# Designed miniproteins, single chains, continued (4), part 46

Each design is a single chain, and the fold is of that chain. pLDDT is the mean over its residues in the fold that is shown.

## One batch from the design tools (miniprotein)

Design m13576
Fold by ESMFold2-Fast:
Structure m13576 (fold): chain A 99 residues (1-99)
Amino acid sequence: SSQAQQLMQQGNQYFDQRNYDQALQLYNQAIQLAQQDGDLRTLALSYMNRGSVYFSQRNYDQAIQDYQRALDLFRQAGDDTGARGSQAALQDARRNQQR
């Protein structure tokens, strides 16, 4: 949905500013709205972006959960590019967790 996409874009702006709390709040709103709308692609992207915030915070457990959910959603949507990106992000998060 366009509103979920706008919330995700606002979240991206805060993420770029390293304002992780605001980024998480906006991604949570984007997730909720995309889920209500049945917008699997925006939902998957929102989980990916929220996972990237958690990864930047070194919260690898939460990043893994979000990347896994994004992977499952991209597979449901038939988005091979999104699925491969999510799988790579998931592997990076798992590698960082195993320090």
Scores: mean pLDDT 90

Design m13577
Fold by ESMFold2-Fast:
Structure m13577 (fold): chain A 58 residues (1-58)
Amino acid sequence: SLQDDIDDGMARIQAAVDRISRLNDEREELKRRLEEGDYSSQEKLQQVEQQIQDLVNG
């Protein structure tokens, strides 16, 4: 039904927002670590940025 479609759409949007929010928090933490000289975080930062990009484009 239309209501079920709306409810499913809202749930998917909320899940995407929650995932992007968590990835943004992780990205900010990794950026902070890089600024502090922890260069081991660079590869993880690239992976997180790719995941955000995939969610935005998918």
Scores: mean pLDDT 83

Design m13578
Fold by ESMFold2-Fast:
Structure m13578 (fold): chain A 74 residues (1-74)
Amino acid sequence: MSFEEVENEFLRLLLRALRLHPELRPPSGTTLSAEETVAHALAMAERMRADDPEFAARLREVARQLAALLEQQR
């Protein structure tokens, strides 16, 4: 899967997670780095594990893939 495909899938899942759990949104006006955004998504996946384990697993998987790709880019 290309970087663009992983990034698009990650954003799609993250936006869905934030719609389902608005309480997990970062404070209004906060700008996160790519690495911080991935870390936030992983934390959200852990909190969602009990309620929606399949979605949580998918979000965690895609966030992990994106994190690996970011580590390869400088």
Scores: mean pLDDT 76

Design m13579
Fold by ESMFold2-Fast:
Structure m13579 (fold): chain A 65 residues (1-65)
Amino acid sequence: GGMEAGEEAEEAGAAARAGAEAVKQISIDRNTKLGAGEEAEKAAEAAAKGDSKAAHQYSMRAFNA
C-alpha cells in the first residue's frame, strides 16, 4: 500500500507488467486446459501494450471478478 501516486504508479506499472506477463503465461497454460476469463486476457494485453494502470486493475478484476 501507499498514498504516493508517483513512485507507486511507476512500481505498480512495472509490477503490473510483470504480473500481467506472468498472468499471460499462466493464462495461456490454463487457457488451453480451462479457458481463462476475458478480464485476465485484457490485463495481459494491457500490460503488453504498456497500460500499467489498466493492467493492474484488470488483473485484480480477473481474480476477484
Scores: mean pLDDT 62

Design m13580
Fold by ESMFold2-Fast:
Structure m13580 (fold): chain A 77 residues (1-77)
Amino acid sequence: MTPFELDEELTKRLEEKYGLPVENRSFGMPTKLVIDKVSKKGYLLSSSMAEIMAKELAEKGIPYEVLDISDLLKELE
């Protein structure tokens, strides 16, 4: 599966499951999904970028969720 195919299919299924828009902000294969519960938006990120975003959201007092893409891919099989 190409990164493009993975991003498109995964993004659509995540938007359907969580009822919010999902944006790919990874320069390669995403490994984490970060959901900002205030903006009602999800972000597909690398593990390091997801950690940075999670820390920033926590510092701002914004409720968030971090999900592993490998676990999400298993749910889609």
Scores: mean pLDDT 74

Design m13581
Fold by ESMFold2-Fast:
Structure m13581 (fold): chain A 89 residues (1-89)
Amino acid sequence: MEFSESFKKSLSPIQLLMVEIIKKGREEGRPVTLEDIERYVEEKGWKVSKEQIEVILKTLDHNKDGVVSLEEIEEAMELEEKMLEADES
């Protein structure tokens, strides 16, 4: 699923990274690690600091095990789908 260019422009690099984590985690069907997040940032060329990545990981990692589980990804994906339904463009 691709977000509209207008939606992407309204998001900060942090928010774009959160969306990419949810998408990639669901596509691969495995927990997302800190190394995975750093790889996504490098692939996309976003200007995101390690501290910002840690904040994102902490936000998504509700069980505090240092990874984003499939269950946490599914919960985050439900929020993403709801946001997409609210923006019809």
Scores: mean pLDDT 66

Design m13582
Fold by ESMFold2-Fast:
Structure m13582 (fold): chain A 85 residues (1-85)
Amino acid sequence: SERARLFAKAVAAALYEGLAPNPTKIDVKAAAEALGVSPAPVSRAFRALEREGVLERGPGGAVGVAEGAEEKAAAVAEELRRALA
């Protein structure tokens, strides 16, 4: 869903800009409930950013900016700003 994609991009941007702990633990179920979507779209949105090399997921659902992905994370932050304009 669009909300889940924007949420994942917002987390990536917050991690990149140091506004969230890196890595941060995401409760996918709680996030999905807050966004009004099922958990599957939220998980898919994070997996898309992992496949793009922006985010890295550790054990227990912790999410951080992938090593060397600072420019990709910056691009995601810019896309988020443009999407919200």
Scores: mean pLDDT 82

Design m13583
Fold by ESMFold2-Fast:
Structure m13583 (fold): chain A 94 residues (1-94)
Amino acid sequence: MLLEKNKAFIEEQLKKLKEEVKTEEEKEILEALEKVYNEALKKAEEVGGNAVVMIGGTLSEDGVLSIQAAVLLVGEDGKSELVYETPTLYVKLK
């Protein structure tokens, strides 16, 4: 199971972004973020991770945004181990 604080934090950030989306490009970015987050959630359950970190967004000179998530296993000592990385998703901005 994900740590409740981690899940709540990411879902709050996504909710805030959803409220501010006004353009089709912003909607595509939000949908890409949600897709990557949902893939990370599914993988966390499958591989035994308990935290998700959203790795957004390297903007290239040609306007391509890269989106990725990492799935971590956070131990009782607070140290994290990387157990899965989602494939990088690329969104072309104008």
Scores: mean pLDDT 75

Design m13584
Fold by ESMFold2-Fast:
Structure m13584 (fold): chain A 132 residues (1-132)
Amino acid sequence: SYTKQGEEYLRQNKPELAVEYYKKALAEKYSREAATNLMRAYVELKKPEEAIEVFETIEEKTAEHYLNLGRAYYLLKKYDEAEEAYKKAIELDPLNLSLWNEYIGFLIEQNKFDKAEEVKKEALKINPNFFD
């Protein structure tokens, strides 16, 4: 299938070809999996506007979608929108340490050190072992 060929190109570090094949998959029949993979590939290619357009087509949004939305807004330097998206990702999957690390890293890059420490303490309330 076109989705599997897109995944193979992504494994070969050919994200432009992956995008082409995910677009072909979606043109034949919409699938959330192909749309999710297309959105991720656009973020990896640093095409944030295209990633956001794909996000809008996804009806049942997960933490991964909001994580990639946050990354897309960050690339656009829309830092308030990026922060809101990261918070929504954590709300949907609060046990996922990678989401907390992305948000904390974002806050550090924005020189929001006090807020980063507050968010780290909140993560440790969810799981005391997150950073051990």
Scores: mean pLDDT 89

Design m13585
Fold by ESMFold2-Fast:
Parts: sequence; structure tokens; C-alpha cells
Structure m13585 (fold): chain A 80 residues (1-80)
Amino acid sequence: TPTLDQVRALAAEFLLTVTRELPDDPRLGELVGETVRRLNAARTAQQAVDVVLDFIRRVRELHPEAAPLLRAYEKQLQAA
């Protein structure tokens, strides 16, 4: 089971990857900012995982074309 710090590190890498790979979108920028705030407020590894999974779902709704990228990170989090 990953620690809270390990989940935050993975989440930070994922957020950077999403912002680099997807087109410049103000809605995505707002969602990234909200997700960073929620991750900083997380008190357990499970809370941080839940925040990232919610982010993945919401990014998929905004950018369905990103599904293969999102699936890779979702699988990594669920396997932890």
C-alpha cells in the first residue's frame, strides 16, 4: 500500500503529464488547481487516491481523447 507522500508524488507527475499532453484549456487549468488543493488537504493515502481518481474521471469528461493516457494512471493507482 503506498504512503500519502508516494500518492502525492505520483499525482504531481500525473498532473504535469496531463497539462503537457492535453491542449491548453482553461477548464482543465481550473480542475488541476482544484485537484492540487484537494491533494494538499488529504490526510490519508486513500483520500489522495480518491482525489486523483475523481480528477481522472473529470478530465475524461472534458477530453475523451485522453482516455488511453488516463487509463494508464488509473490502473497504476488501483493496483497500489
Scores: mean pLDDT 80

Design m13586
Fold by ESMFold2-Fast:
Structure m13586 (fold): chain A 85 residues (1-85)
Amino acid sequence: AAAEEAARRARRAHRRTSLVALIEEMKKLDEEIEKNKLSEKEKIELRKEMRKRARERTATSPDVSEAEFEKLMEEAAKESRERLA
């Protein structure tokens, strides 16, 4: 039925939008961490905490797998590199 398909499309679109927004937020935080005069250990700990928080947010969405999250992370990283090239 059209309603069922619309619901599936809406959930998939919402999931993608939320993940993209989350990854963009993480990229901004990572850039801020790099700009701070923190020790390497502190930077690593902050990045781990940031990633843990992002994973917790995706864990509340049953349709989001860890593999899908990692793929979006990799795509965001590639996109950033291509913009610089």
Scores: mean pLDDT 64

Design m13587
Fold by ESMFold2-Fast:
Formats: sequence, C-alpha cells, structure tokens
Structure m13587 (fold): chain A 56 residues (1-56)
Amino acid sequence: MDSIQKQISSVSQQLKDTQTKYSQAKKDGNTSEVSSLQKQIDSLTKQLNDLISKAS
C-alpha cells in the first residue's frame, strides 16, 4: 500500500470528524470553538488537497 494513500485516509477522517464537531459547536452557539474548528477545517482541507495532488 502507498503511504500517501494511508495519509489521505487519515486526514480525510480527521476532516470529517472536525466538520462534525464544527456543526455541533454551531448548534450549541459556541462561537469560540466554531472559530477554532473553522481554522482546523481550513488547515486539514489544505493538507488533504496537497496529499491528493502528490498522489496524482
């Protein structure tokens, strides 16, 4: 198995988990956590796109 495929799977899962937490924080009105999670989503999305580009 390609190590990059494993990294893509790991980052993709982290992104999905973080998006779930973001949705929950929005429902709870936790604006500080929403801001923090938004930055994490942006970072993970960029990391995922970089990994996909390297795999192609």
Scores: mean pLDDT 83

Design m13588
Fold by ESMFold2-Fast:
Structure m13588 (fold): chain A 104 residues (1-104)
Amino acid sequence: MEYSEVVELDSFEEALEYVKEKIEKYKPDIVVVSSESGELAEKLAEELKPLAEELNIEIINVKGGPHEALVKAIELAEQGKSVLAVAISEGDKITVAVGLLKPE
């Protein structure tokens, strides 16, 4: 993994901007988004669609936490893709876990 970070943010809007900044910085082939219920990941993926279309990036939704996002990202990286794995969860704050994988 080229990069990984976990951040706690006060709002979904801050989480969306954080993920957009990572997409623009790393320009992955694919963004994998995950959340335990699937609802937060689906919402995040929908808000990311305009940026993904502009940059020709595929968005893949998986249900689960950071582990499920990472497993999917590893599978895609083994296929020769650069992947930004994003897991989002909501509790007292919004937690975002991000990992960047490049093909070896």
Scores: mean pLDDT 84

Design m13589
Fold by ESMFold2-Fast:
Structure m13589 (fold): chain A 73 residues (1-73)
Amino acid sequence: EIASVRVRVRAVGSSEFQLQLTHADGTVTTSTVRLPEGEEHDVLVSVPASEFKSATAIPVGGAEVLELKTTVH
């Protein structure tokens, strides 16, 4: 089984957001994603469902988080 995390983000200027994944063992992984200016972007990250507990997206600079969706397959 796979957990898919999709984040829809609007970029204002050269913007970024941080994606934090909490794993089933309580470990947190933080990744910084850089975005082109002026566009809405869908960012998709897939992890094994056995390793996934939760996800959160943190806007940095001019980024705006519009949606965070998690699905398990």
Scores: mean pLDDT 73

Design m13590
Fold by ESMFold2-Fast:
Structure m13590 (fold): chain A 66 residues (1-66)
Amino acid sequence: VTEIRVEASPELDPEAIRAAAEAYIAGQAGKPDLEAIAKGLGAKFGARVEARLEPDGVLVIRATAR
């Protein structure tokens, strides 16, 4: 992962989501588990979370408040 981009709804803190995503990535060796990251962030922040990895290595996290 080269960069983490967070697309969050106004009710959510994008920096808190970024920090949590960085912690998940740091805990994993090799390729990040996108489904585990999305599920973990969704549970932690009470949000609907989608994670995708762009071809250039950018991890895009989209979070929408429930």
Scores: mean pLDDT 75

Design m13591
Fold by ESMFold2-Fast:
Structure m13591 (fold): chain A 61 residues (1-61)
Amino acid sequence: SLEEILEEIRRLAEEKDIPEHVLESILKLVTDMHEQGVPDEEIRRFALLLINHIAKELEAE
């Protein structure tokens, strides 16, 4: 499931033109959350919110 979440994150980042270094940071955070025992569903929800927030910030400025 983590692998599926990482794949979805990469796809969304590409669609929303998220910078490579930001994507790398998000992938690291998500992997760390998984290693800390955070449920996959919580990780996915958080990652989607974070990507949407970053995309909106980039569009505004």
Scores: mean pLDDT 81

Design m13592
Fold by ESMFold2-Fast:
Structure m13592 (fold): chain A 94 residues (1-94)
Amino acid sequence: SEVDAELDKARSNLEKAKQAIEAGDLETAQKYLNEAKKHLFRAADLVGDREVEILAVAAMLHLIAATNPYASKEERLAAVDAALGLVDEIRARA
């Protein structure tokens, strides 16, 4: 489905962001995190379900935390992992 395609793109970009964070390339990580946000928003909009919208907002808040300039590498990675878990939850409910 189009929802699955958008969620797959969100996951792919989150995994690439995680690799960039691990490498210390925060500029590249921010690019992938921004791309993941776009695909999460599109998936939520396509579903049109309040619970999915809440999960997408929660994922977006974790992605904002991952870009916090005062966050440690470990905190950034944990935030991306939390967002990845929420992508899986959205897929299960969509």
Scores: mean pLDDT 88

Design m13593
Fold by ESMFold2-Fast:
Structure m13593 (fold): chain A 71 residues (1-71)
Amino acid sequence: MDRETFDNEVEDAIALIEIAVIKVSAERTGNYEEAIKDLKKLKERVKKSPYDTSNALKAIEEEIKRLEEKL
């Protein structure tokens, strides 16, 4: 694995961890509106990333939709 591929995987993995933290917090607190807000902020950061964060971007979109269905 070259360094560029490794950096892409690391940045994507970091974003996936941030999504998981937001999800767990939302489920524990029931504060789905704040979680959706945090996910939308993360989405804008991920979209501006120079790295391939496609898995994280997809996960953010799916989680926003899931949480909006609970409102």
Scores: mean pLDDT 81

Design m13594
Fold by ESMFold2-Fast:
Structure m13594 (fold): chain A 74 residues (1-74)
Amino acid sequence: MEWSEEEREAAAEVARRIGRQYGKEDLGRQAAEAILAGDWDSAEEYLIRIIEDWTPEEARRILRVGARGLLESR
């Protein structure tokens, strides 16, 4: 699945919000930077460290759903 620049920016914002919500802003920022660099594997690893109950697959799903939601609310 190809991510546009706009979708990557939206996904990065979702990652930052997750970090803030769970009190792990530094991990959220690192995940966002990985997303903007196109490094989805590292982004998923950072998100799993924020939310211990999530699998890499679930982290990826939440980023897609969240990014889409932000883009559709424009």
Scores: mean pLDDT 77

Design m13595
Fold by ESMFold2-Fast:
Structure m13595 (fold): chain A 73 residues (1-73)
Amino acid sequence: SKERELTLLLARGLALATELILLGRQLNDPSLIEEAERFNKELLELARAEDVEGLRELVEEAERRLEEVRAKL
């Protein structure tokens, strides 16, 4: 169902943003923390709008960003 997909995408997105925040803290990178906080805000806005495709795209963006940051370590 759309509701289930929306819930799972939101949960995944929030988990990814949390990982970025934790990584930002470990690296003492306030810009990465701010970026992750923006992801959280956008995820919640898309969830309220019930925009499943927007959520999917944002989750994919967060996944790519986490990979990029980890690859530079």
Scores: mean pLDDT 89

Design m13596
Fold by ESMFold2-Fast:
Structure m13596 (fold): chain A 109 residues (1-109)
Amino acid sequence: SLEEIKKRAQEIKKIMDEVDSKYGDEIKKFNEEVRKKYPVSDVVLNSLVKINKETLKKMVAEFLGIKEEDVPEDFPYRFIASLPEEDFKVFIERVYAPEEYKKKLESLK
């Protein structure tokens, strides 16, 4: 029904607003810090999210306590970008996409 669609959209928007409020400043700060130590990190992040979007959706869905289909499209990127520099490197290389990360670094040279 139209009412159910409207309610779902409002709930998703509330989640996005809460994520923006919680991680907005940290994402900006993180991107600046990561760029200093990992010069291609922002380009790598964009490519990496596209490769393993479904894996990130599963992880953040569990983090938020919601269904995968209800995860905002940009939240996986915001989540990964919010990780501290040391945690970002470990997460990408050891957990999220070790082989894809290596391949993307080579392709972006």
Scores: mean pLDDT 57

Design m13597
Fold by ESMFold2-Fast:
Structure m13597 (fold): chain A 94 residues (1-94)
Amino acid sequence: SMLEELASLSEEEAIKTLEELIKKEKDPKRRIVLEGLMVALLALRAGESLARARAIATSVVRKLADEEGFSEEEKEEIVREVERRTDALAALLA
């Protein structure tokens, strides 16, 4: 639903939509996932490969999860969620 909407929008509108979702998100884990998805969207829209988009997005979310004090297990769960959403977004943008 959200990913389909983001894929159908212009780059500028998709970024704006994600920025508003991030601003409104009170759960740190969900906010980090949305921030990772924004990084992935920017990379994919810039013409980066899926592998590169995943690498950039997961690097960012690992750092954000560490700053929030999440455990290694919680960090890995966030990373996996960002990877799953990045894969789905890339398929919709193809």
Scores: mean pLDDT 87

Design m13598
Fold by ESMFold2-Fast:
Structure m13598 (fold): chain A 97 residues (1-97)
Amino acid sequence: MEEAKKEEAKRKATAETIIGLANSGAYNAKLSKEYPQFRSAAKGAFEVAAELAEEAGFKEIAEELRKAAKAVDTADGVELVEKYAKKAIELAKEVIE
């Protein structure tokens, strides 16, 4: 019972961290339209979030975050980033709730 509570707390904390990183990634991707130097920050945030999601067993969240990271480098960038980041955040919220 105590181990199960620790694992649940860890999963929720990981999901909260992923939500924070995904929001940061989306914000930096939006900034990169005017300031291209923020593109690297956006990609880095999504890549770190995807690694955390994969380590935690959140395969679907990791996949959406990797799609967001790749979308940062595309001409349609911000709209695709917002779509994938939103999906990852929605899935991560289901882990917390």
Scores: mean pLDDT 83

Design m13599
Fold by ESMFold2-Fast:
Structure m13599 (fold): chain A 65 residues (1-65)
Amino acid sequence: MKLKDPFTGEEVSVEELREHVTRAREQIERYRRSDDPIDQAFLTMMELLVEEAVREAEEKIREAE
């Protein structure tokens, strides 16, 4: 089944969506572990936008299984 990707708005496979979620989570975690003010600024932006997309993507993956 194809799912709408919250990151791009395009229809993707469940496997592609899982990859997008994994990469997004890894990126957020990387910035959270950084003590760099630049990384902290990116973390603020990512939490506002990307965590919502990750949550939506995870719900879609769960519903597709």
Scores: mean pLDDT 74

Design m13600
Fold by ESMFold2-Fast:
Structure m13600 (fold): chain A 69 residues (1-69)
Amino acid sequence: SHVQEVLDRAGEVLKRALQAGLDDEAREITSAIREVEKAVENNDQEALDKAVSRLETAIRRAEGALAAA
């Protein structure tokens, strides 16, 4: 599923961000992952769509920071 693909990418990018010392980016990805997990647990499609968008934004920011490092 698209949600699983985004979560898989988030895990990979989070690992790289932590290894690079990008603590702010790592914290944001971790928070965004938790929001996705909460929306899935609550079976809340609107919350899930918003949480996935937040996570995709967090991933893009972390990838940009990793590319600049």
Scores: mean pLDDT 88

Design m13601
Fold by ESMFold2-Fast:
Structure m13601 (fold): chain A 92 residues (1-92)
Amino acid sequence: SLVEKVREKVKEILENSKSDEEKYEKMKEWALENKLLTEEEVAYIEANTSTNESKFEAIVGRAYAKAQDPSAKLSLSEQLFIGREIIDEIKK
């Protein structure tokens, strides 16, 4: 159900956001509120990604992985890969 909530939120954000900045901010706020991200993980993503698109992708990947397994530890490249996969699945 938490994994389903992540998928539903990503779909809502993709359908109702006007910019990559808006997508990133909405996903960040929601994921922090639901304990799917920490402030430290957000700071790391912001320091190591150059675009709002990549920030959004990284947060989606991290939130999705943590929803499946709260102990999940991912590299930034793994977060980006998973995030892109989930976004692409939802856009179909």
Scores: mean pLDDT 87

Design m13602
Fold by ESMFold2-Fast:
Structure m13602 (fold): chain A 91 residues (1-91)
Amino acid sequence: MAEERAKKLYEEAMKLLDELEQDPNPDVRDAARAVRGGVEDLMKRVSPEEAIPVLERVIELLKEAQKADPFTRVELLSAAIIEIAVALANA
C-alpha cells in the first residue's frame, strides 16, 4: 500500500512540475527543476511511509504555485525545496 501510494503521489507531483517547467518566467522554471530533482532524491533515499507526507505537502505547494503570481510561485517552490531538504536530512 505505502509504496503504491508514494508512486501515485510521485506521478502527480511530476505532472504538476511538467506544467511549471513550461512557465514563461525562467526563475519559476529553474525552481521547478530543483523541486523535480529533490522529489527524485526523496523517492530514492526515503522510505515510502516517510515520503508520503512530504509528497502530499509538496503537491499542495505546487498546486498553490500554479494559481499564484510569478514571485509567489518562486516562494512556494522554494518552500517545497526546503520541505524535501528537511526530509532528506532526517532520512
Scores: mean pLDDT 88

Design m13603
Fold by ESMFold2-Fast:
Structure m13603 (fold): chain A 83 residues (1-83)
Amino acid sequence: SRSQSSIRAIQSARDIAIRAIRDGDYDTAQNIFNGMRDMARSMNDQQAVDHFDRAIDALRNGDDDSAIRHLDRGTQHMIQRLS
C-alpha cells in the first residue's frame, strides 16, 4: 500500500541520515532532513516539521545526539500518522 511504502521510505531516510552523521557527512544528513521536513509539510504534520527544524539547528551547532533525537521524534510522528 502507499502507507507501507511511505513508512519504509521514512525509515530508510532516517537510517541513511544517522549513518551520514556517524560518518561526519553533515551535508548529506542536512539534505535528508530537508527532504523529510518537506514530506512532513506535505502531510500537514507540523509537529514533525518542528522536530526536523530542531534537528537541522542541532547539526549546525555540532550536537549530533540532539539531531538524532529530533530526527527520531519527527519520523515517529510521521509513521504514527501513516499507521
Scores: mean pLDDT 88

Design m13604
Fold by ESMFold2-Fast:
Structure m13604 (fold): chain A 98 residues (1-98)
Amino acid sequence: VFGVTIGQDLQQGQTATKVVELKLPEGLVAAVEISSTEPSTVQVYVDGELVYQGTIKAGETVTHELPDLPDGKHTFTVKVVSGNNVNVNLFTISKEAL
């Protein structure tokens, strides 16, 4: 099981960046879990490409499956466009479970 915190308690206008080395077994994909205690608009980038943009309600948790990423280092960037107390975690899910 793979899990990495990309950003924690992020405030409006803040950006968090993590470089993560991925080597996923066949049939697993990376996903981001995004939560906030306040209504928040969040963008998630992988290697400079926008993979998620959405508004999260207070107390809501959103899970978003990422595209298949090749083995190696990837740069994950989270931008808080509006809102506060945004948390973003990277984890793995089974592709066949979706």
Scores: mean pLDDT 80

Design m13605
Fold by ESMFold2-Fast:
Structure m13605 (fold): chain A 95 residues (1-95)
Amino acid sequence: MERELIEEVTRSTLEVLERHGRLDDAKLIREISELALNKDFQGIIDLLREKGWDDLVDSFKTMLETDPEGAPANTVLGVSSVVMTRLDREHGVRY
């Protein structure tokens, strides 16, 4: 179930990002999705830290303590939310 959620969120997010030419954000979504599917928890933490998303790192660590099976899927949702919000802000500025 968690695997299916990660795959669905990744697919839908990538479709939107690629349609708008958001190649760097699309690459990030692919990377976080692969780490989540492989349960590479340290890889997820390292990637989020590299992006400066310390709030998502803290949330992921908290989720790992309470729901380690759901933490990867919830992190992919969080990253998707950040990149989609960024797209919405840039789209608004262009009009």
Scores: mean pLDDT 80

Design m13606
Fold by ESMFold2-Fast:
Structure m13606 (fold): chain A 70 residues (1-70)
Amino acid sequence: AARKRAFLEKEAQKLLNRGREENDQASVEVAQRILQRLDNGEADLDAIAAELVDHDVQNGLKDIKRVVLG
């Protein structure tokens, strides 16, 4: 459990840093929400992992549109 939480914190922190660097406010907001939930002792780590995966896919689509539109 502790290792899974630490892994999710690390991935959420990567998303936060990437979102800030790329000016992707949606990724920043998702990462901040996940980090807050983890800090608050959220028990459903699988739900957090699923949200992180879903946002990675959505962020990929946003990145594709950003490249095409300039």
Scores: mean pLDDT 69

Design m13607
Fold by ESMFold2-Fast:
Structure m13607 (fold): chain A 83 residues (1-83)
Amino acid sequence: DELKKREKEVEERLEENEKELEELKSRTPVIKEHEEAEEKLKKARKALEEFKRTGDEKYLEEAEKYVKEAEKIIEKIKEKLNS
């Protein structure tokens, strides 16, 4: 069950990144990257919900794409904090 495995993986990644972004926002002044990451995670959440409703793999791919984009932005935020 490849789709179910991918659904679980993207849901776990989404939850982890949402929690991490909230923690980052509490530790540093708001920067534009916070808003960018939040927007990507919001889009990923909507796509995942649509996948759960329709079963259409296209929405799962969209959710995975947005989570990956958010992860890149979150990593960039962390790099700024550590520099």
Scores: mean pLDDT 83

Design m13608
Fold by ESMFold2-Fast:
Structure m13608 (fold): chain A 84 residues (1-84)
Amino acid sequence: MSQEELDREIAEAFVIIAATLGALAVQRGKMTPEEAAEWVLRQAKRIAEEFGIDPEEAYEVAIRTIEPRNPEMAKRLRELFEKE
């Protein structure tokens, strides 16, 4: 495994963790879907920048992680992504 491949896998894992935490925060009443979507977007963008991966790829991973748990939050995250 190359450093580039490892960095991509680690970045995706961090995005999945952030997305999962955001969805759980909504389920536990700690955040609204809007607040959690904005938080997850910020985390995905930061992770993408830090690991040198495509931000769009990071956003797609986050949306795929959230959608089965909270479709409303996933929709909000997609709307934020579309606004750049």
Scores: mean pLDDT 84

Design m13609
Fold by ESMFold2-Fast:
Structure m13609 (fold): chain A 86 residues (1-86)
Amino acid sequence: ARGFRTVSEVAARVAKAGLQDPEAREGLIAAATAMLKTYQETGDVRAAKEAFRAEADRVMEKYPSTAEKIRALADEAVARLDEAEA
């Protein structure tokens, strides 16, 4: 399915960004995992996007010092998912 490719690619990019940035690592990997898991369970790109945002928000609340890095990457990921929904 087209949605599966987009969600998988976005999840891989977010996880890779986490591996390359130690400060954002745990949060970005958690957000990518939540997004992919939600898509596997629902088949819905919108639901995956909402799960990703919810997890990213939780991490930003817990680690304010990394919030700017997580927010920038989250905005990019959401934009790519929005393009797939359009």
Scores: mean pLDDT 76

